Designed miniproteins, single chains. Designs and how they scored, part 61

Each design is a single chain, and the fold is of that chain. pLDDT is the mean over its residues in the fold that is shown.

## One batch from the design tools (miniprotein)

Design m2030
Fold by ESMFold2-Fast:
Structure m2030 (fold): chain A 138 residues (1-138)
Amino acid sequence: LTPLEKELLKAAYNGDLERVKKLLEEGADVNGADNMGTTPLHLAARSGHLEIVELLIEHGADVNAADILGRTPLHLAALSGHLEIVELLLKVPGIDVNAADVLGNTPLHWAQQSGHKEIVELLKKVPGIDLNAKNLNG
């Protein structure tokens, strides 16, 4: 991971849209992951930075990137209650709506466990969603 990509991760986490734009223009790898497998898209999705999520996707961010715990950006947006980011990610062709983390949790499980009812209802309406996916709790 270059110094440029380290700055991109920081800017994505902090919501610094102008810094993210500049770093991508300077050739930062949009998919540059840290030692935990965390990408800029993971950090923007977790932190609720919708405009940065849009920008990263426009620059070819892997929406299905999994960190070392198997968590995708969709898991983190669902966990954190960021409805508009969930809506945006679900529109991306090839999104894996049933991605399971190392404990077998899907984005739907994280939304349910966190009490984000509007995200739960949105995910239940997605074609191909697995409503019966079992995690380690059954």
Scores: mean pLDDT 89

Design m2031
Fold by ESMFold2-Fast:
Structure m2031 (fold): chain A 57 residues (1-57)
Amino acid sequence: MADELLAAAEAAGLSPAEIEFLRRVLAAGEEADATELNRVRIAEGRLTPAAVALFEA
């Protein structure tokens, strides 16, 4: 599970839509990784510069 990513993202100020998406994923217990969360954040235009740098590394 992405517990560390979830905590960090929440501290960074997730939008309600992002939080609801994460809640659904966690409740379902599915194979949704940080990659899927990052995809949501890209679509919302809410990635941090640090996250973008990691994608391009």
Scores: mean pLDDT 58

Design m2032
Fold by ESMFold2-Fast:
Structure m2032 (fold): chain A 75 residues (1-75)
Amino acid sequence: GPPAVVPLEALIRRPKSDEVIEEIKKALDAGANPVAKDADGRTALHLAEELGREEIVKILKEYAKKNGYDLNAKP
């Protein structure tokens, strides 16, 4: 994607920092879909779990529960 837009996938792959956590929260508040699939069919939650980003996993799960997203939704 264009450099001006930071997708959840790119944020999850960044080194551990508080700034990355805040950017993820801002993206979700701006309407980023935590169950959106990438080119490989992986969701942001799947990527966070694969990369061991435990804090991000918690944030994504809490956001999904609060906003009624189905983490098992098919494409």
Scores: mean pLDDT 70

Design m2033
Fold by ESMFold2-Fast:
Structure m2033 (fold): chain A 58 residues (1-58)
Amino acid sequence: AKEAVAIQPFPKTSPDELALREGEKVKILEEVDDDWWLVQSLSTGETGIAPKRYLKEL
């Protein structure tokens, strides 16, 4: 599966979003659109959408 790392903190502002810490690794589950990915935190197992611009593919 594709993985990514958060390059900066992303605060959770919506129930559908996943809050990210800088350096947090996620699994990319689905590319929802050009700007948002559905991801799963590898540390917590939680899922939610996060902006692609806050993530770098590994």
Scores: mean pLDDT 82

Design m2034
Fold by ESMFold2-Fast:
Structure m2034 (fold): chain A 72 residues (1-72)
Amino acid sequence: MTEEEKKKLEEAKKLVEKGKELFKQGKYDEAIEEYEKALEILKEVLGEYHPESIEVEINLGLVHIAKAVSKL
């Protein structure tokens, strides 16, 4: 893995942590934005089917469900 790829993965990790915090606060749209940014980096560096990419995709799905339920 290149030094640049390592920096991108560190950025993705920070974005995931921000997404988790925003999700806990009920800030669904902001959480989705942070997770989507993280997923873009993870898919670029690790690929779509990597466990870390899949975990973020699952969390994105959960935020979308929570947002939908919050409207009921």
Scores: mean pLDDT 84

Design m2035
Fold by ESMFold2-Fast:
Structure m2035 (fold): chain A 84 residues (1-84)
Amino acid sequence: MDEEVLRAVEILLEEALKQGLITEEEKEELLREFEEMVRNGVLSERERETILEMAKAVESEEYFRELMLKRGLPEEEVEEILKK
């Protein structure tokens, strides 16, 4: 569980870096902070599940599309996000 959550966080931070939302230094700092949070058990089960699901969406364009459609986003808006 902890290793899977940390891997999921790393995937999300790598995507944020690619999109220019964070710097490489901020990515390393945030990853360290999440490692400490996971180690100290401050993340709830719901938060862990959300992180894992978000990372799956990033790794799989098809899973992301299905998830966004299920959450009520229009197909047109989902395709706009996927273009980036």
Scores: mean pLDDT 72

Design m2036
Fold by ESMFold2-Fast:
Order: C-alpha cells, then sequence, then structure tokens
Structure m2036 (fold): chain A 63 residues (1-63)
C-alpha cells in the first residue's frame, strides 16, 4: 500500500488541519496507513506536492 498510486474518485475538503483537500481525478501517492484506523491514509498530492490524511473510500488504486 505504501508507495501505491491512487486516483481521487470525489472532491474532498479537509475537515482538520492535518487532512488534505483534493479534487476528483487528482493523483495521490500513499505515504502511510494509520495503524489504528485503516480507513485513514497519509497521502502526497502529485499535482501540488502537499501531504495530509484522507479517508481511503474517496480514492481508487491505479498503480
Amino acid sequence: LVGDIFKALYDYTAQREDELSFKKGDILEVLEVDPEDPTLILVKSLKTGKTGWIPIVYIEKIK
């Protein structure tokens, strides 16, 4: 999962300062999975270079 490339299925607006906002179609690289909550992942936007936590249900694996 870490290093995998995902595509955003929906727009997402960060609800917390440690979360990432993104748009549908944005390409995201997985940096870390929350060990206590596997529904949360730390990602890097390949478009902006910004990092943050997001819900995994908003993305689809492409690589």
Scores: mean pLDDT 79

Design m2037
Fold by ESMFold2-Fast:
Structure m2037 (fold): chain A 82 residues (1-82)
Amino acid sequence: MLNLLDVAEAVRAAVAAGASPEEVAERTRELLLEMGFSEEDAERVAELARRLVEAGASPDDIADAVLTEAARLYSERVRRER
């Protein structure tokens, strides 16, 4: 089963390989949708990843930011479903 650590690692690897902001964003969105995130939440995390790549953040910083935001959104979703 795909988990948030797998998503963070995939994003880190893409950034380290020199993927464009758009490619990193699309990959982030695809993986989060596969995990069952809503289109809105997946796009929000993808946009964060795109902005950080454009800003020249390190692969590790981008992966950590994606993991943190995705975990926050997951927690909010679980709280709303209770």
Scores: mean pLDDT 82

Design m2038
Fold by ESMFold2-Fast:
Structure m2038 (fold): chain A 63 residues (1-63)
Amino acid sequence: SELERLFKAFDFDGDGTLSAAELRMLLELQGRKLSDAEVAALIAEADRDGDGTLDLAEFRELV
């Protein structure tokens, strides 16, 4: 899907997760201006592991 392609494009490390910085860049590309604190809050809400990153399943629930 388009979401999976977008996720993989911003997964710069290829580890299968998005960091707060990568997620912020993706959202900014979509025209959503969020602060680092707002992005961190979104990750905390979706992140099951509490490691500060989003996997593809968590990302799909967020968007």
Scores: mean pLDDT 73

Design m2039
Fold by ESMFold2-Fast:
Structure m2039 (fold): chain A 159 residues (1-159)
Amino acid sequence: MEKVEKAAEEAKKLAEQAMIDAANTLSRTGSVEAASQVLRQGLLEMAEKVADILGLSPEAREKLLEGAQRYADILGETMKKAAELARQGKSGLEILKEFEKGVDKANEELQRLTDEAAALSEDPEVAEGIRKAAQAISEVTKKYAPFLVGALIAAVAAR
């Protein structure tokens, strides 16, 4: 039980930091590619920390890292599409709606991949820890979506 809550808390903390670092990178560089790389690095670091807390087997750890990479890739493509809409002069509300659609897709894939990682764990407590960490990441991404969109629109406008 303590490991499960600790994994979820660290997942939330590191996912929030990854979102903040990505938004700050957008503001400093104006580069969606640079922000996507920073986000990917932060999400991989988060997945490694969760794997360490839960004591995942090498196979479950590898699957969790693959899941984090796929999640980061979907969010990166979502940021790229949002930047294209911003360059086309779409409203902030229209950009946010499209971004939220991409976040929902990323969260659906995260759920699928973390369910696969949980299935590799014979310990029900470890499986629950993986699922709660995924839920925390999903909630953080939804919460920070407007913040990322705002940073992205500002970065595109700065040209």
Scores: mean pLDDT 87

Design m2040
Fold by ESMFold2-Fast:
Structure m2040 (fold): chain A 66 residues (1-66)
Amino acid sequence: SDEELDRLFGRFDRDGDGVITRDELAAVLRSWGYSDDDIQALFDALDKDGDGTISRDEFRAYFTEK
């Protein structure tokens, strides 16, 4: 849901700058029990350009796609 996506994005975006860094994503997902391979695969899928950041629009687009 939209509320869950906003809440989840806020958990990753620790400094509130409107983007998720690879380090922020990895720190949260490791605490949830995800493997480094799973984290890397998810980050690569979200970060289409490989620039090391994920925008809110990219994040939402990924999680609304089946």
Scores: mean pLDDT 73

Design m2041
Fold by ESMFold2-Fast:
Structure m2041 (fold): chain A 74 residues (1-74)
Amino acid sequence: ASSEEVARVIGLLLRLLGTALEQGNDEAIKLVNEAVKAINKGDFDKAAEYVRKAGELVGEPETADRLAELLKKM
């Protein structure tokens, strides 16, 4: 992945986490944290699954889908 693609992934992760924190959605916060752990292990498919679930919970499915597609290309 390019540095630009990595920066975009980080930005979208921070957006989903920020929304989850604003809503006080503990389940979505946990899912974003699990996605970060999966990314650190190179498990990009699992990370994509976690971010889609988080996006559904916080009402940001389009943001989550964009992030999941970027993760699958890594």
Scores: mean pLDDT 85

Design m2042
Fold by ESMFold2-Fast:
Structure m2042 (fold): chain A 75 residues (1-75)
Amino acid sequence: SEEDIEKAEQYLKEAEKALRDGNFETAKKYLRKAVELLRPYAPELAEAGMKAIDEGNLEEAISAVRRALEQAKAQ
């Protein structure tokens, strides 16, 4: 739903803020929440994002979430 997409976008913004503040664990937590919401819209990008989070590659995780949001908004 549009509501889920908006919430995932908010989680991404919170993750980016946490990362700027040096709070890596909080950033990962919000990125996981965003990935879970976007899974029905962009399953391959959501899987890539989750893998990046698990590997500690937050730059790749943020990129995957941004792409998943664009794909979700196009639907």
Scores: mean pLDDT 87

Design m2043
Fold by ESMFold2-Fast:
Structure m2043 (fold): chain A 150 residues (1-150)
Amino acid sequence: MEDEEDRKLQVDMLISAAESNMRKALELAESGTKLEEAVEYVRDAADNLYSAAEIAKESVELSKKVLEAAKKMAELLEEAVRAALEKDPVRGGEYSLRMVDIFEEAGRRAAEALKENPKTKEVGEELKEYVEERVERIRRLVEEALAAAA
């Protein structure tokens, strides 16, 4: 009972840290002044998401929380990408692709971690599909912005 509550608390803390780091990345992208720092906040959020998935992988309930956190991160990432592209399509596009690549790799690793356990395999497969679809959508936003700026 205590071990399950401890895992839930740790997953909730990691998810909260991931969202906080993504919100910092969005603030920096909106300012347009420190895009390199924005990428590092996305990297920290990605590490938090993957760590949460490793802890969650034996629990369907906790794995679903990781999936919902990944969806929230993708939403904040798309907002950060749109903000960066609005300030400078070329420079914003370069940093946006780096942020998308970090999110894709973390989402892929998190999905793989969840898929290691038969009980959470379905959630891991849903996470993988969601990440692949959202990454493709965000990359298209960058390509369209770069084409419009040419």
Scores: mean pLDDT 89

Design m2044
Fold by ESMFold2-Fast:
Structure m2044 (fold): chain A 71 residues (1-71)
Amino acid sequence: FLDELARKNPNAAIAAALMVARGLSPEQVERQLSTIPGVDKETARRLGQLVAEGVTAEQIMDAVRRALAAA
């Protein structure tokens, strides 16, 4: 799923990775992502849920790297 997000909205994926790397909580990640143009409520909520489930900044950035390589 991170691969689809990174292909459709790489800026949101990069922003989420930076927030996770800075130690923001799942709720903080969801709130901050909701302020980014082009990020809908469902995308912000799902990323917050993945952070709560233990997704790392490295895993999100790996999805971004794969999306860039496929472009």
Scores: mean pLDDT 77

Design m2045
Fold by ESMFold2-Fast:
Parts: structure tokens; sequence; C-alpha cells
Structure m2045 (fold): chain A 130 residues (1-130)
């Protein structure tokens, strides 16, 4: 079958793995399959340095974010701009994903390269962070 011949950790022209694409799309079943096949949960892409958890947080994909955290995703991984998954969830108004990341141990006071915390980004969107 074609699936058996796939390199689960292959990288596209952006440095995205299949797990990055599943996380960006919110494709829970694809993400489960790739993790079962040995996908690197903490792979950083080449353009932004984003992990799959960053991309799930960016688009508010709660169930994929839960799966990635259960698979050992680094909740405090910083991209090339110093942004964590919590920064991306907060900036994009994804309150349920932000709450999940905080419960998983996200640093709410971590600053990105612009000196902004996730708390400050959430406030700009009218979202309350504990």
Amino acid sequence: DWVLSMDVNRRNVQGDTPLHIAALAGDLEAAKTFLEQGADVNAANDVTGDTPLHLAAYNGHLEVAKLLLEAGADVNAADKNGRTPLHLAAENGHAEVAALLIEAGADVDAKDDDGKTARELAAERGIEVP
C-alpha cells in the first residue's frame, strides 16, 4: 500500500513534515496515524521554526493539540521569532487551546522577539488568560 512506502518524517519545501500538515489542517486521524508510524512530534519547520503544536495552536485545533501534548510535544517550544504555541493561540483568539496549553505547563510570561507575552496578546484579542 502507498502508506507503507511513505517516509513519515519527510520534509516539503517549507520543511514541514506530514505531522505539520495534519496539525495545520486539524486532521486528527492523520495525526494519530503519523505518530503511530514514528513521526517526530517536535520537528521544527525550516521557514518559521514552528512545530506541529505551533500549527495546531495557530488554527485552534483543540483535539490535535491534545494528541500532540500526549505524544510528548514541548509546550514551551520557541519558533524563530521566539513565539511559543501559547503566543499563537492567544494572538489568534483560540481560548480553549490556550487553556489546554496553560494546563500542560505553558509559560504565560514568556516573551517573543517583540517583547510580548501570550497574556498581552490575549488581552489585545479580549481573551482572559489566568
Scores: mean pLDDT 85

Design m2046
Fold by ESMFold2-Fast:
Structure m2046 (fold): chain A 83 residues (1-83)
Amino acid sequence: MPTTKEEVTEKVKEIIAKVLNLKESQLPIPDDATFSELGFNGGSRKRLREALEKEFGVEIPDEDLEKIRTVKDAVDYIWSKLF
C-alpha cells in the first residue's frame, strides 16, 4: 500500500496512463493536467474510478468524481480517504 502522498501521486499517474493507454511521449503527466485535457470521456472516467477504487480500496461516489477535475484533485481525494 502507498504510505506517502508522493507514492499515491505515482500510483494515480500510473493508473491514468494505463486507463488511457498513454504513449511514452505523453509522459510525464503534469499534476495540474485536467482529465478533459488528457482525453477522458464518460466511459474512461468510469474505468478510472474503478481502477482507483480497486488500487486504493476506497469508494468514490459520483458526486465526488464530478468534483475531481485534475490529477492533483484525484491525488488529494485519495490521500484524504486513506489518512
Scores: mean pLDDT 77

Design m2047
Fold by ESMFold2-Fast:
Order: C-alpha cells, then structure tokens, then sequence
Structure m2047 (fold): chain A 62 residues (1-62)
C-alpha cells in the first residue's frame, strides 16, 4: 500500500477529520513519517500517521 497526498486527503475526509490541512501540510506530514524519501507512505507509516491524527499520541511521532 502506498498513500499519496490525494489519497490521504480522501481518507481523512471519509473519516470526518475537518478542517482538512492544505496539500503542503499533508505532504509535510507524509515526509515526517516517510523515512525512505519516496514521497508516499507505506502501510506501516500510514497506520502511524492515522494513529497520531486520530489520538494525538505523540509516541507515534518519528
């Protein structure tokens, strides 16, 4: 699984997370969890990002 800014935006909208961040902020969030630098999130990195967004648990921050 690879998650782009567009896919992340759609998923957050479906989860009812509003207001949505800008594309620039979403890319910065992806970059924060993407240690490989490919500009996308794999499944594990995406799950960590979602946990942070849904719970605010800083322990999942890189």
Amino acid sequence: MKVTVEELKEILRELGIEPLPTDEVLQAMIDAFDKDGDGTLNEEEFERLLTFLLTGDASVLP
Scores: mean pLDDT 72

Design m2048
Fold by ESMFold2-Fast:
Structure m2048 (fold): chain A 67 residues (1-67)
Amino acid sequence: MLTEEQIEEAFKKFDKDGDGTILVGEVRQFFESLGFNPSVDELIALIKEVDKDGDGTIDYEEFKKML
C-alpha cells in the first residue's frame, strides 16, 4: 500500500522548481517511482482528468485525489 508520505516524497522529488506542481511529461516517471507501470492510454486519461486547466502542470492535491 502506498502511504501519503511516500506519494509526497516522490512528488517533491519531481517538483524541481518547488512551485507545488509537476509537468504532465513527468507523470509517467512519477508513477514508475511509486511502483506503478501505467500504459500510455492510462496516463493520457489520468492527465486529462487532473490537468483541468490545460496548463501542462499537475498540483499535489489534484494528483492525490486521483490515487
Scores: mean pLDDT 70

Design m2049
Fold by ESMFold2-Fast:
Structure m2049 (fold): chain A 62 residues (1-62)
Amino acid sequence: MKAIAVALRDYKAKTPDELTIKKGEEVLVLKVVDDEWVEAQLLSTGETGLVPAKYLEIKELL
């Protein structure tokens, strides 16, 4: 299920598959990969990658 979420804190990508996000940025959650990781897209840039789920707060379910 797709959702809009907001970054609760800064996260810097540690691998090429991960997404760098800044606190307060909105992302589209494309897929829940597991209990720890989601695939997300930054709404501002369109960049996609993996983000720790605990760094995101769901704002709206799509």
Scores: mean pLDDT 82

Design m2050
Fold by ESMFold2-Fast:
Structure m2050 (fold): chain A 93 residues (1-93)
Amino acid sequence: MEYLKSLNTAEAYYRVGLYYLSKKKYEEAIEYFEKAIELDPEYALAWYNLGEAYLKLGEYEKAVEYYEKAIKLGEGELKERAEKNLKEAKEKL
């Protein structure tokens, strides 16, 4: 029960982060993705979208760092998307 409770709470914070990201409220999105990662540090999607939010804020060095974490933890399409966005973030440095 505790395991499922922790996963559900991490996913809930992640979804709130996505909501703020969709509204272009990037600082609020970051806060909720960070809460998701505190509960599930291996949540590759949360690391990826944390990178996206920092990219939108022009914080390219932080975006690179968080995409690299998403690549290490993610697989398949998520890893491929993170690698592509990592290259874009590096081009903006």
Scores: mean pLDDT 84

Design m2051
Fold by ESMFold2-Fast:
Structure m2051 (fold): chain A 58 residues (1-58)
Amino acid sequence: LNAELMEAVYRGDIEKVKELLEKGADVNAKDATGKNILEFGSEEIKEILKKYGAVEEK
């Protein structure tokens, strides 16, 4: 789930992002380098992630 979510975010696949979040993927998932998936999303994807509970960088 989390790896698929990151790939969907990288691709800009909004429909797949929503599907994976609905299946329980972690909205605060980090990649292998520790970066939050919010850093890789377009503005539209960031808004979707935030609606599902994503936390902005502190």
Scores: mean pLDDT 73

Design m2052
Fold by ESMFold2-Fast:
Structure m2052 (fold): chain A 106 residues (1-106)
Amino acid sequence: YAAEGDLEAVKEALKNGADISAVNKYGLTPLHLAAMEGHLEVVKYLVEYLKENGKEELLLRPNDGGFTPLQLAVFTGKEEVAAYLSNYLAKTPELDELMRELGKLR
């Protein structure tokens, strides 16, 4: 759903009980897929969904290759998504603790 850029399909999937933390065979969450494909409106929706459901740690979750959603957006040249995620993370100091915990996986 997220990889196809269909915001309505993503909303319906979550409304029908889809697990936002579910990963594919590469450890990619819906947020990873939306970020690497450059689906800005899907990324915005997922970020707000994670915030409202207390799952903001998924913003910093690395895939099996060690890449976060922001890093995938940067590496794939998705400038608008990368700018949005970078700005959101910079304004969310509560994520400092999650960044520190993620650093223990190095």
Scores: mean pLDDT 74

Design m2053
Fold by ESMFold2-Fast:
Structure m2053 (fold): chain A 93 residues (1-93)
Amino acid sequence: MDLKELEERIKNGFDVMAKDENGRTLLHDAAENGDVETVKLLLEELKKRGGDINTQMNAEYGYATPLNLALLNGHKEVVDVLLEYGAEKPSKP
């Protein structure tokens, strides 16, 4: 989804906190893809709506957070933005 399409969907009542069948949100998708602009937009909307920026995927995906996906894919700028918004740094088990 491009940034303009996402902004339009949010204006029309799209739930930015919605999880798919895998527990995946748009924030997970944006973080995994290194889409810094979409990550920033989603974080501002989550802050406005009281959403959880540390939201986890299903057990099949190791309860991955958006920060986990950004780190796994080497998207340093996304990692930095997520941490600025208060994302919890993943601890090793």
Scores: mean pLDDT 77

Design m2054
Fold by ESMFold2-Fast:
Structure m2054 (fold): chain A 59 residues (1-59)
Amino acid sequence: MEIAVAVKDFHHDAPSILSFKKGDILEILKRFSDGDLLARSLKTGKTGLIGPEYVEIIK
């Protein structure tokens, strides 16, 4: 299981994009060829796209 931690807050209203707070733990589900990530929040169970600049991979 690939785990990342959010390094800053992010919010967006689109249902395909994941909103999170700094320090939230995210599971990386898929990496896309353009560098975008599909992630799941372990806090909320929500899934969505995130930018790699918002997270640090820790596991």
Scores: mean pLDDT 80

Design m2055
Fold by ESMFold2-Fast:
Parts: structure tokens; C-alpha cells; sequence
Structure m2055 (fold): chain A 72 residues (1-72)
């Protein structure tokens, strides 16, 4: 449902802020749309590139791509 995707996307943004890779993995397992875009049309994969820790950023990007995230 749209409401479920809005909730999952909000939780994803929180997990990015916290750099919580385990929560991001759980959100993908719960059905997060890895090709979702924000209100400005920024793809979720681009938002994930804002993670400051290089190792966590690489792991999250790999998780998203394995789950079907496409480059825009």
C-alpha cells in the first residue's frame, strides 16, 4: 500500500541519519521500494550516497543494488 511505502521510506531516512545498516537491511526485507524517489525526484540510491561512513555507505549501496535499485 502507499501508506506502507511512505512509512518504510520515512524509516529509511531515519536509518540513513543514524547510519544503521541493519535497519536498512530490515526495511528492504519488509518490502521497501528501492527505486522510490523523494518529493524532489531524487532516487533512494542517490540519498544513500549521503552516508558519511565510507564502509557503511558501500554496504548500503550494495544492499540496494542487490535488491534491484537502478541507476537513474
Amino acid sequence: SMAKQEELFGRFLGALRDEDVEEIRRLIEEGLDVNAKDAHGVPLLRIAETIKDEEKRKEVIELLKEAGAKEP
Scores: mean pLDDT 84

Design m2056
Fold by ESMFold2-Fast:
Structure m2056 (fold): chain A 157 residues (1-157)
Amino acid sequence: LLDLIAGYPPRVQELARAFLEGFEEGLRDEEAVEELVRLLKELYEKGEFDAIEELLEQKREEVLRLMENPTPENMREAGRLLGIVYATLLRLIEERADERLVEMVARALAEMLGLGEEETEEFVEAALEALRSGDVSIVEDKLRELMGRLVREGRVL
């Protein structure tokens, strides 16, 4: 990732670094990940699907609002929130959560990443394949592929 941004203006490299630092912080926020996994499962078991959609949309709106005013602090916090939702998706796959719950979280994460409709379906399919196989590396490799595509197209900054 850092080698892909080496050709960008210094300010863009600073913002992308702050985002990646925040994303790595969100991946390690075990308390926030466990709380979100627990809440999503509790809502899913109750059949409260609209409340799952509202919760994921609130997280999306928070990320988008931080990205509309790109400071290093806002980019770090947007990265942290995305890292928590991504670690939540991986945890739901590892724990063999319901296919529909994994799909809802994968779709919301793809939309938070600003993926297009085709890229969102490719990412959702990879999350469902990872759920069926039990191999989370499928999601990691697909995310790396898609992010590498968006950077080459100039769509990520």
Scores: mean pLDDT 94

Design m2057
Fold by ESMFold2-Fast:
Structure m2057 (fold): chain A 60 residues (1-60)
Amino acid sequence: MGKIVRAKEDFTGKTPEELSFKKGDLLKVLEVKLDGYLYVENLKTGEKGWVPVSYVELVE
């Protein structure tokens, strides 16, 4: 089972590789980078991209 994280606040991606999301969105973690970014899929939209780990929290 992949890890699910929740957006703590709104984020707007600044590059084509970054995913924009809204506070409360559920994101499935697909990959982890050591530089503090996660590659995720937004479960609401099906879109994929890189997001900063500081903007998300683990779903318990």
Scores: mean pLDDT 79

Design m2058
Fold by ESMFold2-Fast:
Structure m2058 (fold): chain A 75 residues (1-75)
Amino acid sequence: EDEELEKAFKKFDTNGDGTISKEELRKALKEMGLEDEADRIFFILDTNGDGTIDFDEFKAVLSTFPELKKKFIEF
C-alpha cells in the first residue's frame, strides 16, 4: 500500500525534488475533478504551512482520510 502512495506522490512531484508544491498539487487535483477542493486539500496536507508537502506529511494525512487516499491512489 505504501508503494501505491509513493506512485501517487511521484505523479504530483513533477520535478522529483521530494516535495509537492501548491501549483503541482492544484494541477493534479484539477485532472482528478477535485479542483473545487484543491485549496482545502492543500491546507490539510501542508501541515507546517511552508507551501510544500513532503512524503511523510502526504502519507500521514492520507492515512487519516481514507476517501482522499483512495482518490489519490486511483489517480
Scores: mean pLDDT 73

Design m2059
Fold by ESMFold2-Fast:
Structure m2059 (fold): chain A 114 residues (1-114)
Amino acid sequence: SLGEELLEAARKGDVEKVKELLKQGADPFYEDEEGRTPLMLAVEYGHLEVVGLLLGYFREKDKLDELLAHRDKEGRGPADLAEEQVKNPLPHLSEEEVKQLEELAKLLRHISAK
């Protein structure tokens, strides 16, 4: 399904595929078996370009609050996942990417506090 393809593209950081799938009408609230959305997977795997694309998409549609309020089966939202990634960054992330992720974690927390 388009939703399953969107989850996989977000997990892999495939920016072009994410853009194509959203244009085709893929549901960006589609969940995996753990209740994670495409945004949550992009955050968890440190794919900042995909995160930026999804946040821009939802900002344009006035749906950011709904997106950031989503929780996985462990009760974690996008802000929680970003904060965990900052504490234990993936080994392929550079120091600059970790700094960008720290700023993203702050942004997600502030937006979700509404």
Scores: mean pLDDT 82

Design m2060
Fold by ESMFold2-Fast:
Structure m2060 (fold): chain A 60 residues (1-60)
Amino acid sequence: APPVYRAVGDYAARRPDELSLRKGERVEVLGEGPGATVRGRSLATGEEGLVPRSALEPIR
């Protein structure tokens, strides 16, 4: 299964390809994105998009 991370705080998407997150939201990391981003899928909404790696922390 893809690794699950947690949003460290609220994040508002700045580009159309970015994912907006709420603090504590769980995100499956699907792969690497450009620069310091990853491709994620929100487990709450099912939406996919790019999110900064600094916006996520590992769950264990």
Scores: mean pLDDT 81

Design m2061
Fold by ESMFold2-Fast:
Structure m2061 (fold): chain A 61 residues (1-61)
Amino acid sequence: MKELTEEQKEELAKKLLEYFKADRLTTLLEISKKSLEEIAKELGVSVDELRAAINYLLEKL
């Protein structure tokens, strides 16, 4: 299984912050209220890639 690189995770995390127009903590709270499948589709990524970006954001809190 090929995982995203650290750079790809950071780039996707930036897109996620831009999607919600919020800081890291607020973005994580908004994600918990929404479908991961819907967010992944809007960003053009897989749910697994989205989970990797979310974990990256959590590690940077």
Scores: mean pLDDT 74

Design m2062
Fold by ESMFold2-Fast:
Structure m2062 (fold): chain A 65 residues (1-65)
Amino acid sequence: ESLTGKIVEALKDYEAKTPDELSLKKGEKLLVLDGSPLGRLKAKSLETGKVGWFPRRYVRIVGSV
């Protein structure tokens, strides 16, 4: 919720563990669409257009729309 509309950048690679998750590549930028109280974010990759969930700890906020 509070992070919706923020641009985040992957701090390191993340490999998706389930079909609802998105794999991240270090340096990848994403637009946050939704968040979970349990520390997960749903975002759209600005580079691939793919959408999915990943752990919040793998990214940092770098801007906003």
Scores: mean pLDDT 81

